# Ledger of designs, part 50: designed miniproteins, single chains, continued (4)

Each design is a single chain, and the fold is of that chain. pLDDT is the mean over its residues in the fold that is shown.

## One batch from the design tools (miniprotein)

Design m13837
Fold by ESMFold2-Fast:
Structure m13837 (fold): chain A 69 residues (1-69)
Amino acid sequence: LPSLVDALRAAIAALEAGDIEAAERYLLQAYLKASGEVRELIEKAGRALGAGDIEAAIEYLRKALALAE
C-alpha cells in the first residue's frame, strides 16, 4: 500500500472481514509509516489484536485514521 492512510483503511477492512492475517500485514505497514500519536494508537491496536479484542483494535485504528487524515 502506498500510504499510511491506505494501510490503516486496509487494516480496518481486513479486521471487519475477519481476515486477521491480512490485518496484521497492513498493521505492520501502517506502524512503519507512522509516528507520534498515530503510532501509539497503532501499537494499542496491535496489543488489542494480540489479546483477541478485535472491536478494540478497530476502534484504535479508526482513531489513528482520523488523526492521519
Scores: mean pLDDT 85

Design m13838
Fold by ESMFold2-Fast:
Structure m13838 (fold): chain A 89 residues (1-89)
Amino acid sequence: SEKEKLKEKLKELKKKLEELIKKLLEKMKTLEDLEKILRGIGLILRAIGLLYEADLLLEDENVSEEELKKKIEELEKLIKEIEEFLKEL
C-alpha cells in the first residue's frame, strides 16, 4: 500500500538521521568555535524531536498519507542541513 511505502521511507530516513547525529556528535568533540557548537546543538535537538515524532507516526495504524509525507519532508530537510553543516566542519 502507499502508506506502507511511506512508512518504509520514513524508517530509512530515521536511520540516516540517527547515523548523521552520531557523526555530528563525534565531530563536535573537537570544535572550539562557540557559534558552530551552538548550531550543532540546535541541529541535534531538532533531530531528537523529529525522531520522536517519526516513531509516533510509525506506531500509529491510523496515520494519514499526508502526515507521513509531511514528516518525510521535515526529515529530508533536516538531513540536508546536517550534511551541509558537517561539510563546514
Scores: mean pLDDT 90

Design m13839
Fold by ESMFold2-Fast:
Structure m13839 (fold): chain A 60 residues (1-60)
Amino acid sequence: SAREERLRELAEQARRIIEEAGLDPKDDRDVDFAIGLVEFSEGVKLSEEERAEVRRLIRE
């Protein structure tokens, strides 16, 4: 679905931030920090369920 594709795009952006900044994709704080940067840059606010799915996709 379009929503699932959007969440995958946001997860890919977060993974790039994690990799480029030398953050740990297994550290919840580092992952949440990267997701927060993506939310800010894209002008979006994710629900708790959407944030959980993005965290899952980052670690897949």
Scores: mean pLDDT 86

Design m13840
Fold by ESMFold2-Fast:
Structure m13840 (fold): chain A 72 residues (1-72)
Amino acid sequence: SAKEYEEKGEKALEEAEKLVKEDKSPEALEKAVELYEKAAEYYEKAGKKEKALEASVKAGILQLELALDRVL
């Protein structure tokens, strides 16, 4: 159901935010990207387009930060 997908999206978002806050290792940040992307997918399935877009943007920003750290 839409409610189940929204709850899964919220859980994935919380886990991603926790990793970004508590651990700055590349491995933790790569995991956070995966969790933000999962949150976006779940929110899309729940019909929560704005929340899905927000999660997707956060994943993209974090991916760019990781790419810059590898080049610099």
Scores: mean pLDDT 84

Design m13841
Fold by ESMFold2-Fast:
Structure m13841 (fold): chain A 114 residues (1-114)
Amino acid sequence: TAEAQEALERARALTEPLLDEADREAARRAARAGEEIARRGLGPAEVADLFGELTEPAVSAAAVMAELAARAGVDPLVAAEAVLGTHRAVERGDPRAAEGKELLARAVEALEAA
């Protein structure tokens, strides 16, 4: 949805400077996992196996948002980077964390309504 895409793009733009190269690679893995779950309509066992490769909670959360984004026709990589960047802002006590969390909440509401 346009509202979800706007919120995710804003969260990514706000928090992307907090991502290092390892974070960007983790976001790419999360995006691929989310796309695969959405594409295949995977059951709970297959989803658990795929998420088992994403042991960090922030990366698992990024994969969940990427799946919701992919199902709604929104870019799963933008979704994954937005979630991971916001988690890094929270971990660092960065003032961008509050706005990032608000944008992610709006994105989730819009994606779940789709």
Scores: mean pLDDT 82

Design m13842
Fold by ESMFold2-Fast:
Structure m13842 (fold): chain A 66 residues (1-66)
Amino acid sequence: SREEIEDRFAERLRAIQDEMDRTGDWVGALRRLVALLEEYLKQNPDLSPEQRAELEAAIEWLRELA
């Protein structure tokens, strides 16, 4: 379900944050976050156009930082 997908992605996000805290590799963390968000978009084709646009904008912004 969507809730299960969101819970899974939230857990993966925490893992990325933990790895960044442990290693100090913020660039690697940003790249992993971008990959995670791209996977989320692919696994949720039923997202509203507004939600999709917001996530795509976030991915673009994060790519500029990395």
Scores: mean pLDDT 78

Design m13843
Fold by ESMFold2-Fast:
Structure m13843 (fold): chain A 94 residues (1-94)
Amino acid sequence: SQMDQLANNFIDTVDRFIDAVNNQDYDTAFDYQVQGNDLVQQMASLLPPDQSQQFLGQFRRQSQSTIDAVNSQDVNSAIQQANNMIQIVQQQRS
C-alpha cells in the first residue's frame, strides 16, 4: 500500500539519521529529521482526520524529544527517540 511505501521510506530515513548521530554528524542528522517529518505529513494525509490528528500529535512529541537530544548532542537519547518514532510509524501499517 502507499502507507507501507511511506513507512518503509521513513524507516530508511531514520536508519540514516541513526548512522549520522553515531558519527556525530548532527548537520546531516538534522537534514534527515526534516525528510522524516515530510514523510510523516504524507502518511498523515492518507489517514482519516481523527487518526491523522492522533498520529501527528504522538509523532510531534517524539520529534521534539529527538530534536532536543540532537541539539544537546546526546547520542543515546537521540537513538532511543528515533527508535520510538519507528514504532509509532509501524503502528499505522496494521
Scores: mean pLDDT 85

Design m13844
Fold by ESMFold2-Fast:
Structure m13844 (fold): chain A 94 residues (1-94)
Amino acid sequence: HLEEGLRLYREGRYEEAAEAFRRAIEEDPSNADAWAALAAALEKLGRYEEAREALRKALELDPTNPFGAALVLFEAGRYEEAFELLGREYVPLE
């Protein structure tokens, strides 16, 4: 179900992707990647509060996950920095 969800997410089918990620979580509730992927799909759908809850779960399961830092930034209202951490590579200034 995780692979199916990622395929749907790449196709822009975010509601179906979120459903597939929920099934992956039902199979393995300890899969931090599935919680993080669900959060990404929910953010694309504008379901921000549910996305935050999913990010919090990913952090609880894997505190070293970069999505955990994004959750802290979201809670602080620093959304632009959270989005950079989630989906944009930091280009180091040389």
Scores: mean pLDDT 69

Design m13845
Fold by ESMFold2-Fast:
Structure m13845 (fold): chain A 78 residues (1-78)
Amino acid sequence: RNKLSVKLVDESKDDESTTKVYDVYDENGNKTATIKETVYKDGTVETTITDAAGTVTTKTSKAVGGNAIKVLETTAAE
């Protein structure tokens, strides 16, 4: 099965939100995707996934930190 490496590359905090940016690498060190997760004080999470082809997907939900990690685990399992 393919294994992906996830690296936290940026973290910023505002008075109303915390934003974390993760880069996804293959086993050769090539970046395959970037995930941006913004967690709001209201408990709303906005996740933006940009793949190597430049496709951007944005999803807003009420969950903390789990969405981006679960997406990567599901992709790695396939």
Scores: mean pLDDT 66

Design m13846
Fold by ESMFold2-Fast:
Structure m13846 (fold): chain A 57 residues (1-57)
Amino acid sequence: MEEQLLEAFRLVEEGNRAYKEGDYETAIRLYEEAIRAAESLPRLKAEIERKLQEVKE
């Protein structure tokens, strides 16, 4: 659980960085990886899914 949480946060932070730099393709990929890392964490998974939708718009 702890390892999954830390991995998901790391991927989200990298995705946010890519998003700020205008690299939407990399941001989407990193958010998708974070969603997989948070598969057992429904609240975090939902939050990351919301971020992914934001990037895709």
Scores: mean pLDDT 78

Design m13847
Fold by ESMFold2-Fast:
Structure m13847 (fold): chain A 69 residues (1-69)
Amino acid sequence: MKEELEAEVTLALADIYEAMAKIFEKKGRYDEAIELYKQALDLYRQAGPAGAERVKEIEKNLKELEEKK
């Protein structure tokens, strides 16, 4: 189904943004990491229930990164 394929692609894109965000976080580039996590968060939200657990994880990571600024 087209919707099913869209959700899978959206989750894959979200995973890529999250991975990129983690790389920038490890480099101490918190502003870039925050922007990438926000993009991943939006994509996981678009994926609906399949992204819900990841949304919670990224929201926690964003809060921690904002405190490190």
Scores: mean pLDDT 79

Design m13848
Fold by ESMFold2-Fast:
Structure m13848 (fold): chain A 85 residues (1-85)
Amino acid sequence: EEEKLREVEKLIEEVKKLVEENLSPEVAKEVIKLLEEAIEAAREGNWEKAIEYLKKAAALVKLNASDDVAAEILGLLREAVDLLK
């Protein structure tokens, strides 16, 4: 659904900004690639694959970000996953 996809894309754009500002360039590049793959899967209607990519991005954030940054990014990613369910 277009409205649902727009909200997910908005959340992912916010995550991309936080990732670029707070993570190392190498980790940020990897996370952003996973987020872009999630958006592509969602646009194709493959919600399960989109959720898998978002979970992979969340795992990298949890491992590489400070607790405060991780909490903010993981909250946004959880909201995106819940919209895709």
Scores: mean pLDDT 85

Design m13849
Fold by ESMFold2-Fast:
Structure m13849 (fold): chain A 74 residues (1-74)
Amino acid sequence: KKEIYKEMAETALKTGQALDKNGLYDLAGDAYFAAGIWYEKAGEPEKSREAFDLAAQAYEKAGNTEKAQQARER
């Protein structure tokens, strides 16, 4: 169960990085946020926090202040 969550988190993180590099910031934020949730389920709190921080940064670049705040509160 946790192994699947970690794999899903890593896939979401890589997807977010690719989207962020291509300027698709809102989608990158969504992918990073998903990675954060999957890392939480995998029992990896440090990586979860890092993923949510990346999501907040991506949402800020997109001008999506509401989602950025939600990511920072995790």
Scores: mean pLDDT 85

Design m13850
Fold by ESMFold2-Fast:
Structure m13850 (fold): chain A 60 residues (1-60)
Amino acid sequence: TKVVRIPLSDARALSKQSSDAQRAFLEKQLATVGVSMEELRESQVTVYGEGDNLVITVTP
C-alpha cells in the first residue's frame, strides 16, 4: 500500500482548477511514491481527510 498526503489548503485551491490541472497535480503526487496513472486505474483507491491533510491510499 502506498500513501500520498496533500495539504487540505492545496487540495481546496486545486479543486478550483480545471479537471486537467487536477489530474496533472495528482499524477505528480503519485509519481513521488512510484505510482503511475495506469497502476492507479487497476488499484483500490481510498480518499479521506486526516487533520489538515487529504490522504490518498493506493492498494494494488
Scores: mean pLDDT 77

Design m13851
Fold by ESMFold2-Fast:
Structure m13851 (fold): chain A 91 residues (1-91)
Amino acid sequence: MEELIEKAEKLIEEGNVIEALRYTIQLVKDGHVEEALKILKKVLEKAKEMGFSDEIINLLEHAIRLLEEGKVDTALKILEQALSMLEKELS
């Protein structure tokens, strides 16, 4: 449980926001929603620090709200959209 968060924190510290987001998406799919939510909030702060677009920031904030509301399937769709946009922005 703590080990799941620690792995994601290392990715975030390394500036590997894409891999941190992929890992978070996998945690949501595996039912680790509370851990994923904690990690996703850290991903959001790192994305803001790195100067990612407002569109990506808004998608991450929306996904956080959906997960807090228990709307897991909708949150996953938004997270996958954010991941796709991050991959394009860093290319």
Scores: mean pLDDT 82

Design m13852
Fold by ESMFold2-Fast:
Structure m13852 (fold): chain A 101 residues (1-101)
Amino acid sequence: MERGAVVEVGKVRASVVVRPDGTADILIEASPDATEEDVYEAARKAVELAKQAGATRIRVYTSGDEKVREAVKKALEEAGFRIVREYVDEDGNYVIEAERV
């Protein structure tokens, strides 16, 4: 059974789903007026939850905003994950994929 959690920091919501195969999906939804610090803290908490639940691969879905992308990358790297690819999906989400080192 999948494990899900939601993290809210200021005007940022991060939804986390961890699957039994060790893959996690994180959706970061930040208001345009959200601070970089709130985005970073939401991403950091979401990545830590995924890591504690046994995730070895994380996909983060977010807006294409540079502020959000850089905060997410920082949170992933600080948690011991290596970014392996970045792309825009068919729904227009910016996707960052990372693997545990």
Scores: mean pLDDT 84

Design m13853
Fold by ESMFold2-Fast:
Structure m13853 (fold): chain A 86 residues (1-86)
Amino acid sequence: SAAVDALIARERAALEGDLRARGFSEEQIAKAMEAWDKVFEAIKAGKLKEAQLLAMQMAEELGLSTEEKFVLVTRVVALANQIKAL
């Protein structure tokens, strides 16, 4: 739906901006966004467990801390709950 697509687009832009602010290269950001698009596909399919695992794999590849991985997983759950409420 248009509402789901708008939520995903907003979260995608926020994540991309966050990675730029943290100093990741454009190449690293592009790879992370490709992985994040798979996370969004899993969320849209109602596969929350798969979405969380894909997000954790991306975070590991980026070298994120345990605390940053927790924040990322929390964002995935929050987005899934927002989509479910639509």
Scores: mean pLDDT 83

Design m13854
Fold by ESMFold2-Fast:
Structure m13854 (fold): chain A 81 residues (1-81)
Amino acid sequence: SEEEIKEEVERLMNEIIRLLGSAERALRQGDLARAQALLEEADKKIEEVKELAKKLPESYKRRVMEAIKILEEQMRALRAA
């Protein structure tokens, strides 16, 4: 159902946020390999969210894609560090 897809998107978004926090901690500790692995896992989950968003109403899809854009910008900043 639409509600189940929305719940799955929210779950994945929260997981992406946790992964980015873990990647930032890994970078602070100098563990570049762990940070890269965490960011790669976040990329996979972002792709999953984008696929799920295609099944949502346009207004929800737009908001989800805006949130994804912010997360992708955070990931670029972490990779540049």
Scores: mean pLDDT 89

Design m13855
Fold by ESMFold2-Fast:
Structure m13855 (fold): chain A 88 residues (1-88)
Amino acid sequence: SLEELARLLRERAEQLEEMAERFEEEARRNPERREELLKKAEEARRLAEAARRAAEALEEGDVERAAELLAEAEGVSVEEALEELREA
């Protein structure tokens, strides 16, 4: 169901936020890799935000908006994102 998929996307967003925090901590411990690790953290936070917004769209019944948000974040077509949502 869309509600179940929305819950999974919220869980995914939380995991991505934890991943971003881990990269930020690694950046503090490894100054030579700071720029690389902070970029990874920023990307993880961007993906987390997209997953959260997609979950909100699904909770409102807006599958097309959810697909657009995921497509932009993942760098895939809206058609691919829609197929992924249909298979979930």
Scores: mean pLDDT 82

Design m13856
Fold by ESMFold2-Fast:
Structure m13856 (fold): chain A 60 residues (1-60)
Amino acid sequence: EAAENRAAGEELKKEAIEYAKAGDKKKALNLMIAAVLHYVAAGDVEKAKEVFNETSKAIE
């Protein structure tokens, strides 16, 4: 279950970065939030913080 949440978070993070590069900031932000929530659900708070920081930089 935790491994499945981490895998889902990783895919959502990749999609968020792709949409951020395309200029779709709303979709990128929603995908980033979903990725963070999946990592939190997996019990990986450090990875959740990392994803938030990485995708926030890409969105700006």
Scores: mean pLDDT 79

Design m13857
Fold by ESMFold2-Fast:
Structure m13857 (fold): chain A 63 residues (1-63)
Amino acid sequence: MKPKLARAVEDFEALLPRDLSLKKGDLVEVLKEVNDNYWLARNLKTGEEGYVPRSFLEFLGEV
């Protein structure tokens, strides 16, 4: 499957251990579109994986 890229549009602070913290401008790989509200993503800067609210991400496309 081609990698899917998104960018954080705002800082997101993890609320739960499963969540991924992001800084505005961070690039992430979208691993799974889990539901309408959350995506499973990997931060390309840190290599950490976790859940992010979809509203905090700008989808850039498949690479």
Scores: mean pLDDT 80

Design m13858
Fold by ESMFold2-Fast:
Structure m13858 (fold): chain A 65 residues (1-65)
Amino acid sequence: SVSREVGRALLAMGIAIEEGISVERVEGTKVVIRVPSEDKEMVEKAKRAKKRMEELGVEVEIIYE
């Protein structure tokens, strides 16, 4: 069995795959996503993924490079 936090992280990974973005790492209960700031399409996908993940109770941080 998985804890609630691990279950939420797995759901967040599914959202990332569906939106076509990669999860950089997981910091405790926070999912970290890194995207090129110059790629507007990737930035919008990351923002959509963040919104969807946060609606499931997952904390998300986006790092722009």
Scores: mean pLDDT 79

Design m13859
Fold by ESMFold2-Fast:
Structure m13859 (fold): chain A 87 residues (1-87)
Amino acid sequence: AEYLNLGQKYLIEEKYEEAKEYFKKALEEDPNNLLAKLLLGRTALLLNDKELYDKIKKELENVEIPEEVRKTVYKIVEEKEFVEYKA
C-alpha cells in the first residue's frame, strides 16, 4: 500500500526513476498486484526502459485487465502521462 502510493506520487510528479523503484517494491510485497504491474510498465515506457517494459508486457500477455483497474490507471496518471493515448 505505502510503496504503491509513493510510486503513484512520483509518477504524477514526473520523477520516473523514483516511481519505478517504488512500484518494484510494491511488487516485491505483492507480485500479483495488477495495478502496480501496469503502472510499472507505463513508468518503464516513459523511461525508455525497454527490458523492463518487455518483461512486464510478457507477464501481462495472458492476464485479463478488468475495466476498473484500467480506469484507475487512467485516473492516476491522467491522459498526459500516456504518450500513446494522446489525442
Scores: mean pLDDT 73

Design m13860
Fold by ESMFold2-Fast:
Structure m13860 (fold): chain A 67 residues (1-67)
Amino acid sequence: SLSEESKKVLEELLEVLKKDPNNYFKIGELLSELEKLGELELAEKLGELITNRDYEGAIKLIEEKLK
């Protein structure tokens, strides 16, 4: 299971992706925070989806992790 800290970062990232997906600075900060929390593989997968502009895929992955 994800830590409460990782869940909070994912919830913030989900909100950014839904409301302002072009806020690359904030997205980069949140992905870096996930890496610092030990969620390196998840941060890499999300970063790849976002770089490819697959925002729907990124949102779905986050929602699955928050269940």
Scores: mean pLDDT 87

Design m13861
Fold by ESMFold2-Fast:
Structure m13861 (fold): chain A 75 residues (1-75)
Amino acid sequence: MSPEELAELLKERSEGLLEEARKLAEEGNVELAKEMLEKLIKELKELEEEFKDNPLVKEAAEESKEKAEKLLKEI
């Protein structure tokens, strides 16, 4: 998998998880939504460190992490 493919996949997967977490929170399943977001944030932090020398993957992870952290604060 190329860095570009990995960055795209990471963005798509993160967006899907964010939509799922938001829907769970709207349905009253806030605890599960928070667990999902916390796990995603942890995984994205690990990816930022692993791919620190790859700007495309690092930027994708940072952007996705910021979106997840924002949603976590809202629910």
Scores: mean pLDDT 84

Design m13862
Fold by ESMFold2-Fast:
Structure m13862 (fold): chain A 77 residues (1-77)
Amino acid sequence: SMEAEELFEKGKELYEKGEYEEAVKLYEKLLKEFPDSPLVEEARRLLAESLLKLGKGREALEVEVPIGIELIKRAVS
């Protein structure tokens, strides 16, 4: 099975190619299977950004718990 680092790197590659829906799937898999990984914070950020690119601003806000003011400003701007 893929490790957290492999999921993160593949997700970032998909994000850079504009394949946001596929990037979301890999970041969600990382967060679910490797919740204690040091990559969780950055994967959560990139998941939220990918959701924003897909027009899923409400779902992006739900990724950040508790929701910070900076994320709210990003999602509604």
Scores: mean pLDDT 75

Design m13863
Fold by ESMFold2-Fast:
Structure m13863 (fold): chain A 68 residues (1-68)
Amino acid sequence: LAEAWNNLGLVYQSQGNLDEAAKAYKEAIRLKPDYAEAWNNLGSVYQNQGQLDEAAKAYEEAIRLKPN
């Protein structure tokens, strides 16, 4: 379930549908809060939207969950 939402987010992001991508990644995180890849992908979407503070926080969470 969480992985399917993350994959849906990747599809929306590739189409340039950044708002839909962010919603899909947030749903993946809701289902699996320790999903480092979804946090990293959410950071990428926020960065593309110019929401740099939100992007930084999402990337920091991804690094915290998988520091290697």
Scores: mean pLDDT 87

Design m13864
Fold by ESMFold2-Fast:
Structure m13864 (fold): chain A 69 residues (1-69)
Amino acid sequence: SVEELARQAGAALDAGDVRTALEYIREIAKVDPSAAKAIAHVVAERLGLPPIPADMTVDEAIAYIESRL
């Protein structure tokens, strides 16, 4: 479920494993792109990155976060 994937993404992020969190976001994006984008915003915020532009797709948001790692 999206809820279980989101829980796993959050747990990975809390453990400092951003790569694993992004993998779960990719899986969520296949089912619910809006939920995936919301979680990508949380990841960017916790990493202290600039806000993700509103017009950015989920794939672009993930690539943006990866480029900052």
Scores: mean pLDDT 82

Design m13865
Fold by ESMFold2-Fast:
Structure m13865 (fold): chain A 69 residues (1-69)
Amino acid sequence: MEEELRRSLERALELARQGQLAGAKAALHDALVIAEKLGMEEVARALREALTQRDPASLAEAVERALRL
């Protein structure tokens, strides 16, 4: 499950770097569901904040911050 969380976050970051905002948010939503199931409150909170971003660059920065937690 933790590997699936990491994989979803890495996919979200790659999509955000490619400018695919909708795809990146879909991958982040998958990551949020996993983080909530694992009780990773800090990661879940960071992902909820990331989902509020409206541009790919800001979303990528938010995902990079979440990956450091």
Scores: mean pLDDT 83

Design m13866
Fold by ESMFold2-Fast:
Structure m13866 (fold): chain A 97 residues (1-97)
Amino acid sequence: GKSEERKLILEAIALQLRAIGLIFEADHLLKTTDNEEAKKLAEEAKKLAEEAIKLAKQAIDAVDKGDLKKAKELLKKAQKLLDEADKLLAEAKKLAE
């Protein structure tokens, strides 16, 4: 129903905002660290966050098309990418210290 569609859209928006925050943190680390491994992990985290934004946008399109199953699958993939990006960025921050 419309309530489920709204929940999926709000989840997609929340994942996009989370990804934008991760990109900002990764970009800050890339500008402030001289550690090459930390830079590599931050760049990988940024790439995963950018892919998560693409998947979240595709999920909103799937909701608009009435394909709620596809929207849920895309959001689950976006969530997993962001969870991996969080882990990579946390490791990058440890190496940058």
Scores: mean pLDDT 91

Design m13867
Fold by ESMFold2-Fast:
Structure m13867 (fold): chain A 86 residues (1-86)
Amino acid sequence: MTEEEKKQIIKEKIEKNEEATLRTYSRVFGVSVERVLALMRGEEPKTPEEKRMVESIKLMIDFYEEEIKEGKNTFGYEYLLELLKK
């Protein structure tokens, strides 16, 4: 398997995992999929709906800490953890 093939597989796995999560949050909070992705990447919330979603993401980070201790790989966790520590 080539380096490019490995990158493509990782990208597809990330995108599929992102799509499932993004669609769930989009439906629950009434925020666009693009904005959900931006918020999960640590962008600052611009609307009340986005602020509510960020609070939900903070709760997810608490669960991610336990998963990391168990050796599980969680999408975007490190980036969000760095953002929320500040």
Scores: mean pLDDT 61

Design m13868
Fold by ESMFold2-Fast:
Structure m13868 (fold): chain A 74 residues (1-74)
Amino acid sequence: TPSVKQSAQQAYDALKQEGDEKGAKLALQAVKNSSDPIKTAQYMGEAARSSVENGSLKGAQKASQGFQQAIKDS
């Protein structure tokens, strides 16, 4: 589903822009696994948590949106 991949890509782009390398790596794993909604939800959830801990607020928001989209597709 293109919407899940697009949401994961948006989270990756936001985290890269904020310099959050750990969050970006997790979001990239979600992009790579976008055909598996459960794995994508796991990686997006981890990216959101990591982003909050790092203070990457835009990245956290986008990762949370990606998590919700993946759950809808599962």
Scores: mean pLDDT 84

Design m13869
Fold by ESMFold2-Fast:
Structure m13869 (fold): chain A 78 residues (1-78)
Amino acid sequence: MEGIIISLEIAIKEAEELGDKETAELLRKALEYVKKGDLESAIEYLEKAKKVAEEKGDYRLARGLDQIIERLKELIKK
């Protein structure tokens, strides 16, 4: 869990440095849900953030978000 929080904080900083306020805000919501243990809601906000990053051409950020999503899915594993 700690590693995922660090990865999200890095992604938020990257979005802010890119001037992508929309992706940064969605990532802050995802981080709040991770800290609450609501991993399903965290994934929903990460998927939204990934789509916004892709729409803006921030493909490297979007790829990083996809890796975080997969790590969260492994934690929820049915």
Scores: mean pLDDT 84

Design m13870
Fold by ESMFold2-Fast:
Structure m13870 (fold): chain A 99 residues (1-99)
Amino acid sequence: SIVEEIREIAEELLAALKDPSLKANVLMYSHILIKLVEKMKKDIQERVLEILKRAKEELNPEMAASLLGSIAEILKQNKDDPEYAVELSEKVLDELIKS
């Protein structure tokens, strides 16, 4: 399932991180993200998965951990507009890649 693929990406990120504080943050935010994404339409779930796949490919583990937290907060703050939340999350990823 899409949720299982998101969980696998979070686990790979945890394995790549060395800082225990960053690992704790990824554990917390990945749980929040998964709970939010489980309730979303399949097309939105696929877009969230694509953001995380691109983050894994384009960013270092520390930046990817920061992005995961940002996505979880964006989705949490925009529960009534998941389309906008995902579009905003895509923009955050693009800005991090440009950095």
Scores: mean pLDDT 87

Design m13871
Fold by ESMFold2-Fast:
Structure m13871 (fold): chain A 65 residues (1-65)
Amino acid sequence: VDEEEFRKEVILALLRMMLGIAKASGDEELAKELDKILKEAESTSDVEELEKLLEKAMELVRKSE
Protein backbone atom coordinates (compact mmCIF):
# COMPACT_ATOMS: atom_id res chain seq x y z
CA VAL A 1 0.00 0.00 0.00
CA ASP A 2 1.25 3.48 -0.89
CA GLU A 3 2.02 5.49 2.28
CA GLU A 4 0.76 8.71 0.66
CA GLU A 5 -2.56 7.11 -0.40
CA PHE A 6 -3.00 5.55 3.07
CA ARG A 7 -2.35 8.94 4.72
CA LYS A 8 -4.99 10.57 2.49
CA GLU A 9 -7.56 7.91 3.42
CA VAL A 10 -6.81 8.30 7.15
CA ILE A 11 -7.12 12.10 7.02
CA LEU A 12 -10.43 11.91 5.12
CA ALA A 13 -11.76 9.32 7.60
CA LEU A 14 -10.81 11.56 10.55
CA LEU A 15 -12.47 14.60 8.95
CA ARG A 16 -15.66 12.61 8.25
CA MET A 17 -15.73 11.33 11.83
CA MET A 18 -15.26 14.85 13.25
CA LEU A 19 -18.06 16.19 11.03
CA GLY A 20 -20.35 13.31 12.04
CA ILE A 21 -19.75 13.96 15.75
CA ALA A 22 -20.38 17.72 15.31
CA LYS A 23 -23.67 17.03 13.49
CA ALA A 24 -24.74 14.46 16.12
CA SER A 25 -23.96 16.90 18.97
CA GLY A 26 -26.02 19.70 17.34
CA ASP A 27 -23.04 22.04 16.94
CA GLU A 28 -24.30 23.57 13.68
CA GLU A 29 -21.51 26.18 13.39
CA LEU A 30 -18.72 23.62 13.89
CA ALA A 31 -20.46 21.18 11.50
CA LYS A 32 -20.69 23.89 8.80
CA GLU A 33 -16.98 24.75 9.08
CA LEU A 34 -15.94 21.07 9.15
CA ASP A 35 -18.11 20.39 6.07
CA LYS A 36 -16.24 23.14 4.19
CA ILE A 37 -12.88 21.62 5.21
CA LEU A 38 -14.00 18.11 4.18
CA LYS A 39 -15.13 19.36 0.75
CA GLU A 40 -11.74 21.05 0.23
CA ALA A 41 -9.97 17.85 1.36
CA GLU A 42 -12.03 15.70 -1.05
CA SER A 43 -11.08 18.05 -3.96
CA THR A 44 -7.29 17.92 -3.37
CA SER A 45 -4.67 15.24 -4.09
CA ASP A 46 -1.88 17.03 -2.16
CA VAL A 47 -1.03 15.29 1.14
CA GLU A 48 0.55 18.47 2.57
CA GLU A 49 -2.69 20.39 1.87
CA LEU A 50 -4.71 17.56 3.45
CA GLU A 51 -2.51 17.71 6.58
CA LYS A 52 -3.04 21.49 6.81
CA LEU A 53 -6.81 21.00 6.48
CA LEU A 54 -6.73 18.37 9.24
CA GLU A 55 -4.78 20.79 11.50
CA LYS A 56 -7.38 23.49 10.78
CA ALA A 57 -10.22 21.08 11.66
CA MET A 58 -8.49 20.07 14.91
CA GLU A 59 -8.01 23.74 15.86
CA LEU A 60 -11.74 24.40 15.28
CA VAL A 61 -12.65 21.45 17.53
CA ARG A 62 -10.16 22.64 20.19
CA LYS A 63 -11.68 26.16 20.18
CA SER A 64 -15.22 24.74 20.50
CA GLU A 65 -14.28 22.91 23.75
Scores: mean pLDDT 80

Design m13872
Fold by ESMFold2-Fast:
Structure m13872 (fold): chain A 84 residues (1-84)
Amino acid sequence: SLVDEAQEYTEKGVEAAKKGDEKSAAEYAKKSVELLLEAGDYDGAIDSARTVRDAARANGLSLAAKVADEQLRKAEELKKKSLS
């Protein structure tokens, strides 16, 4: 399912962040959030983006953290629109 595939990308994003692979961490965050938003799982998208953002921050990857935070804000905005 889209949700299962997104969960794999979230896990890969965290592992990339732990390894210092900033580009891969950012790309996996984007892919995970995109799949969760496509599935209509706004809470899952927010949680995935936050998880990769926090892992990037913990490993000093400021650009990956910024990308993941932008994905988090996008998911929060789309959730608000879905509730209106």
Scores: mean pLDDT 89

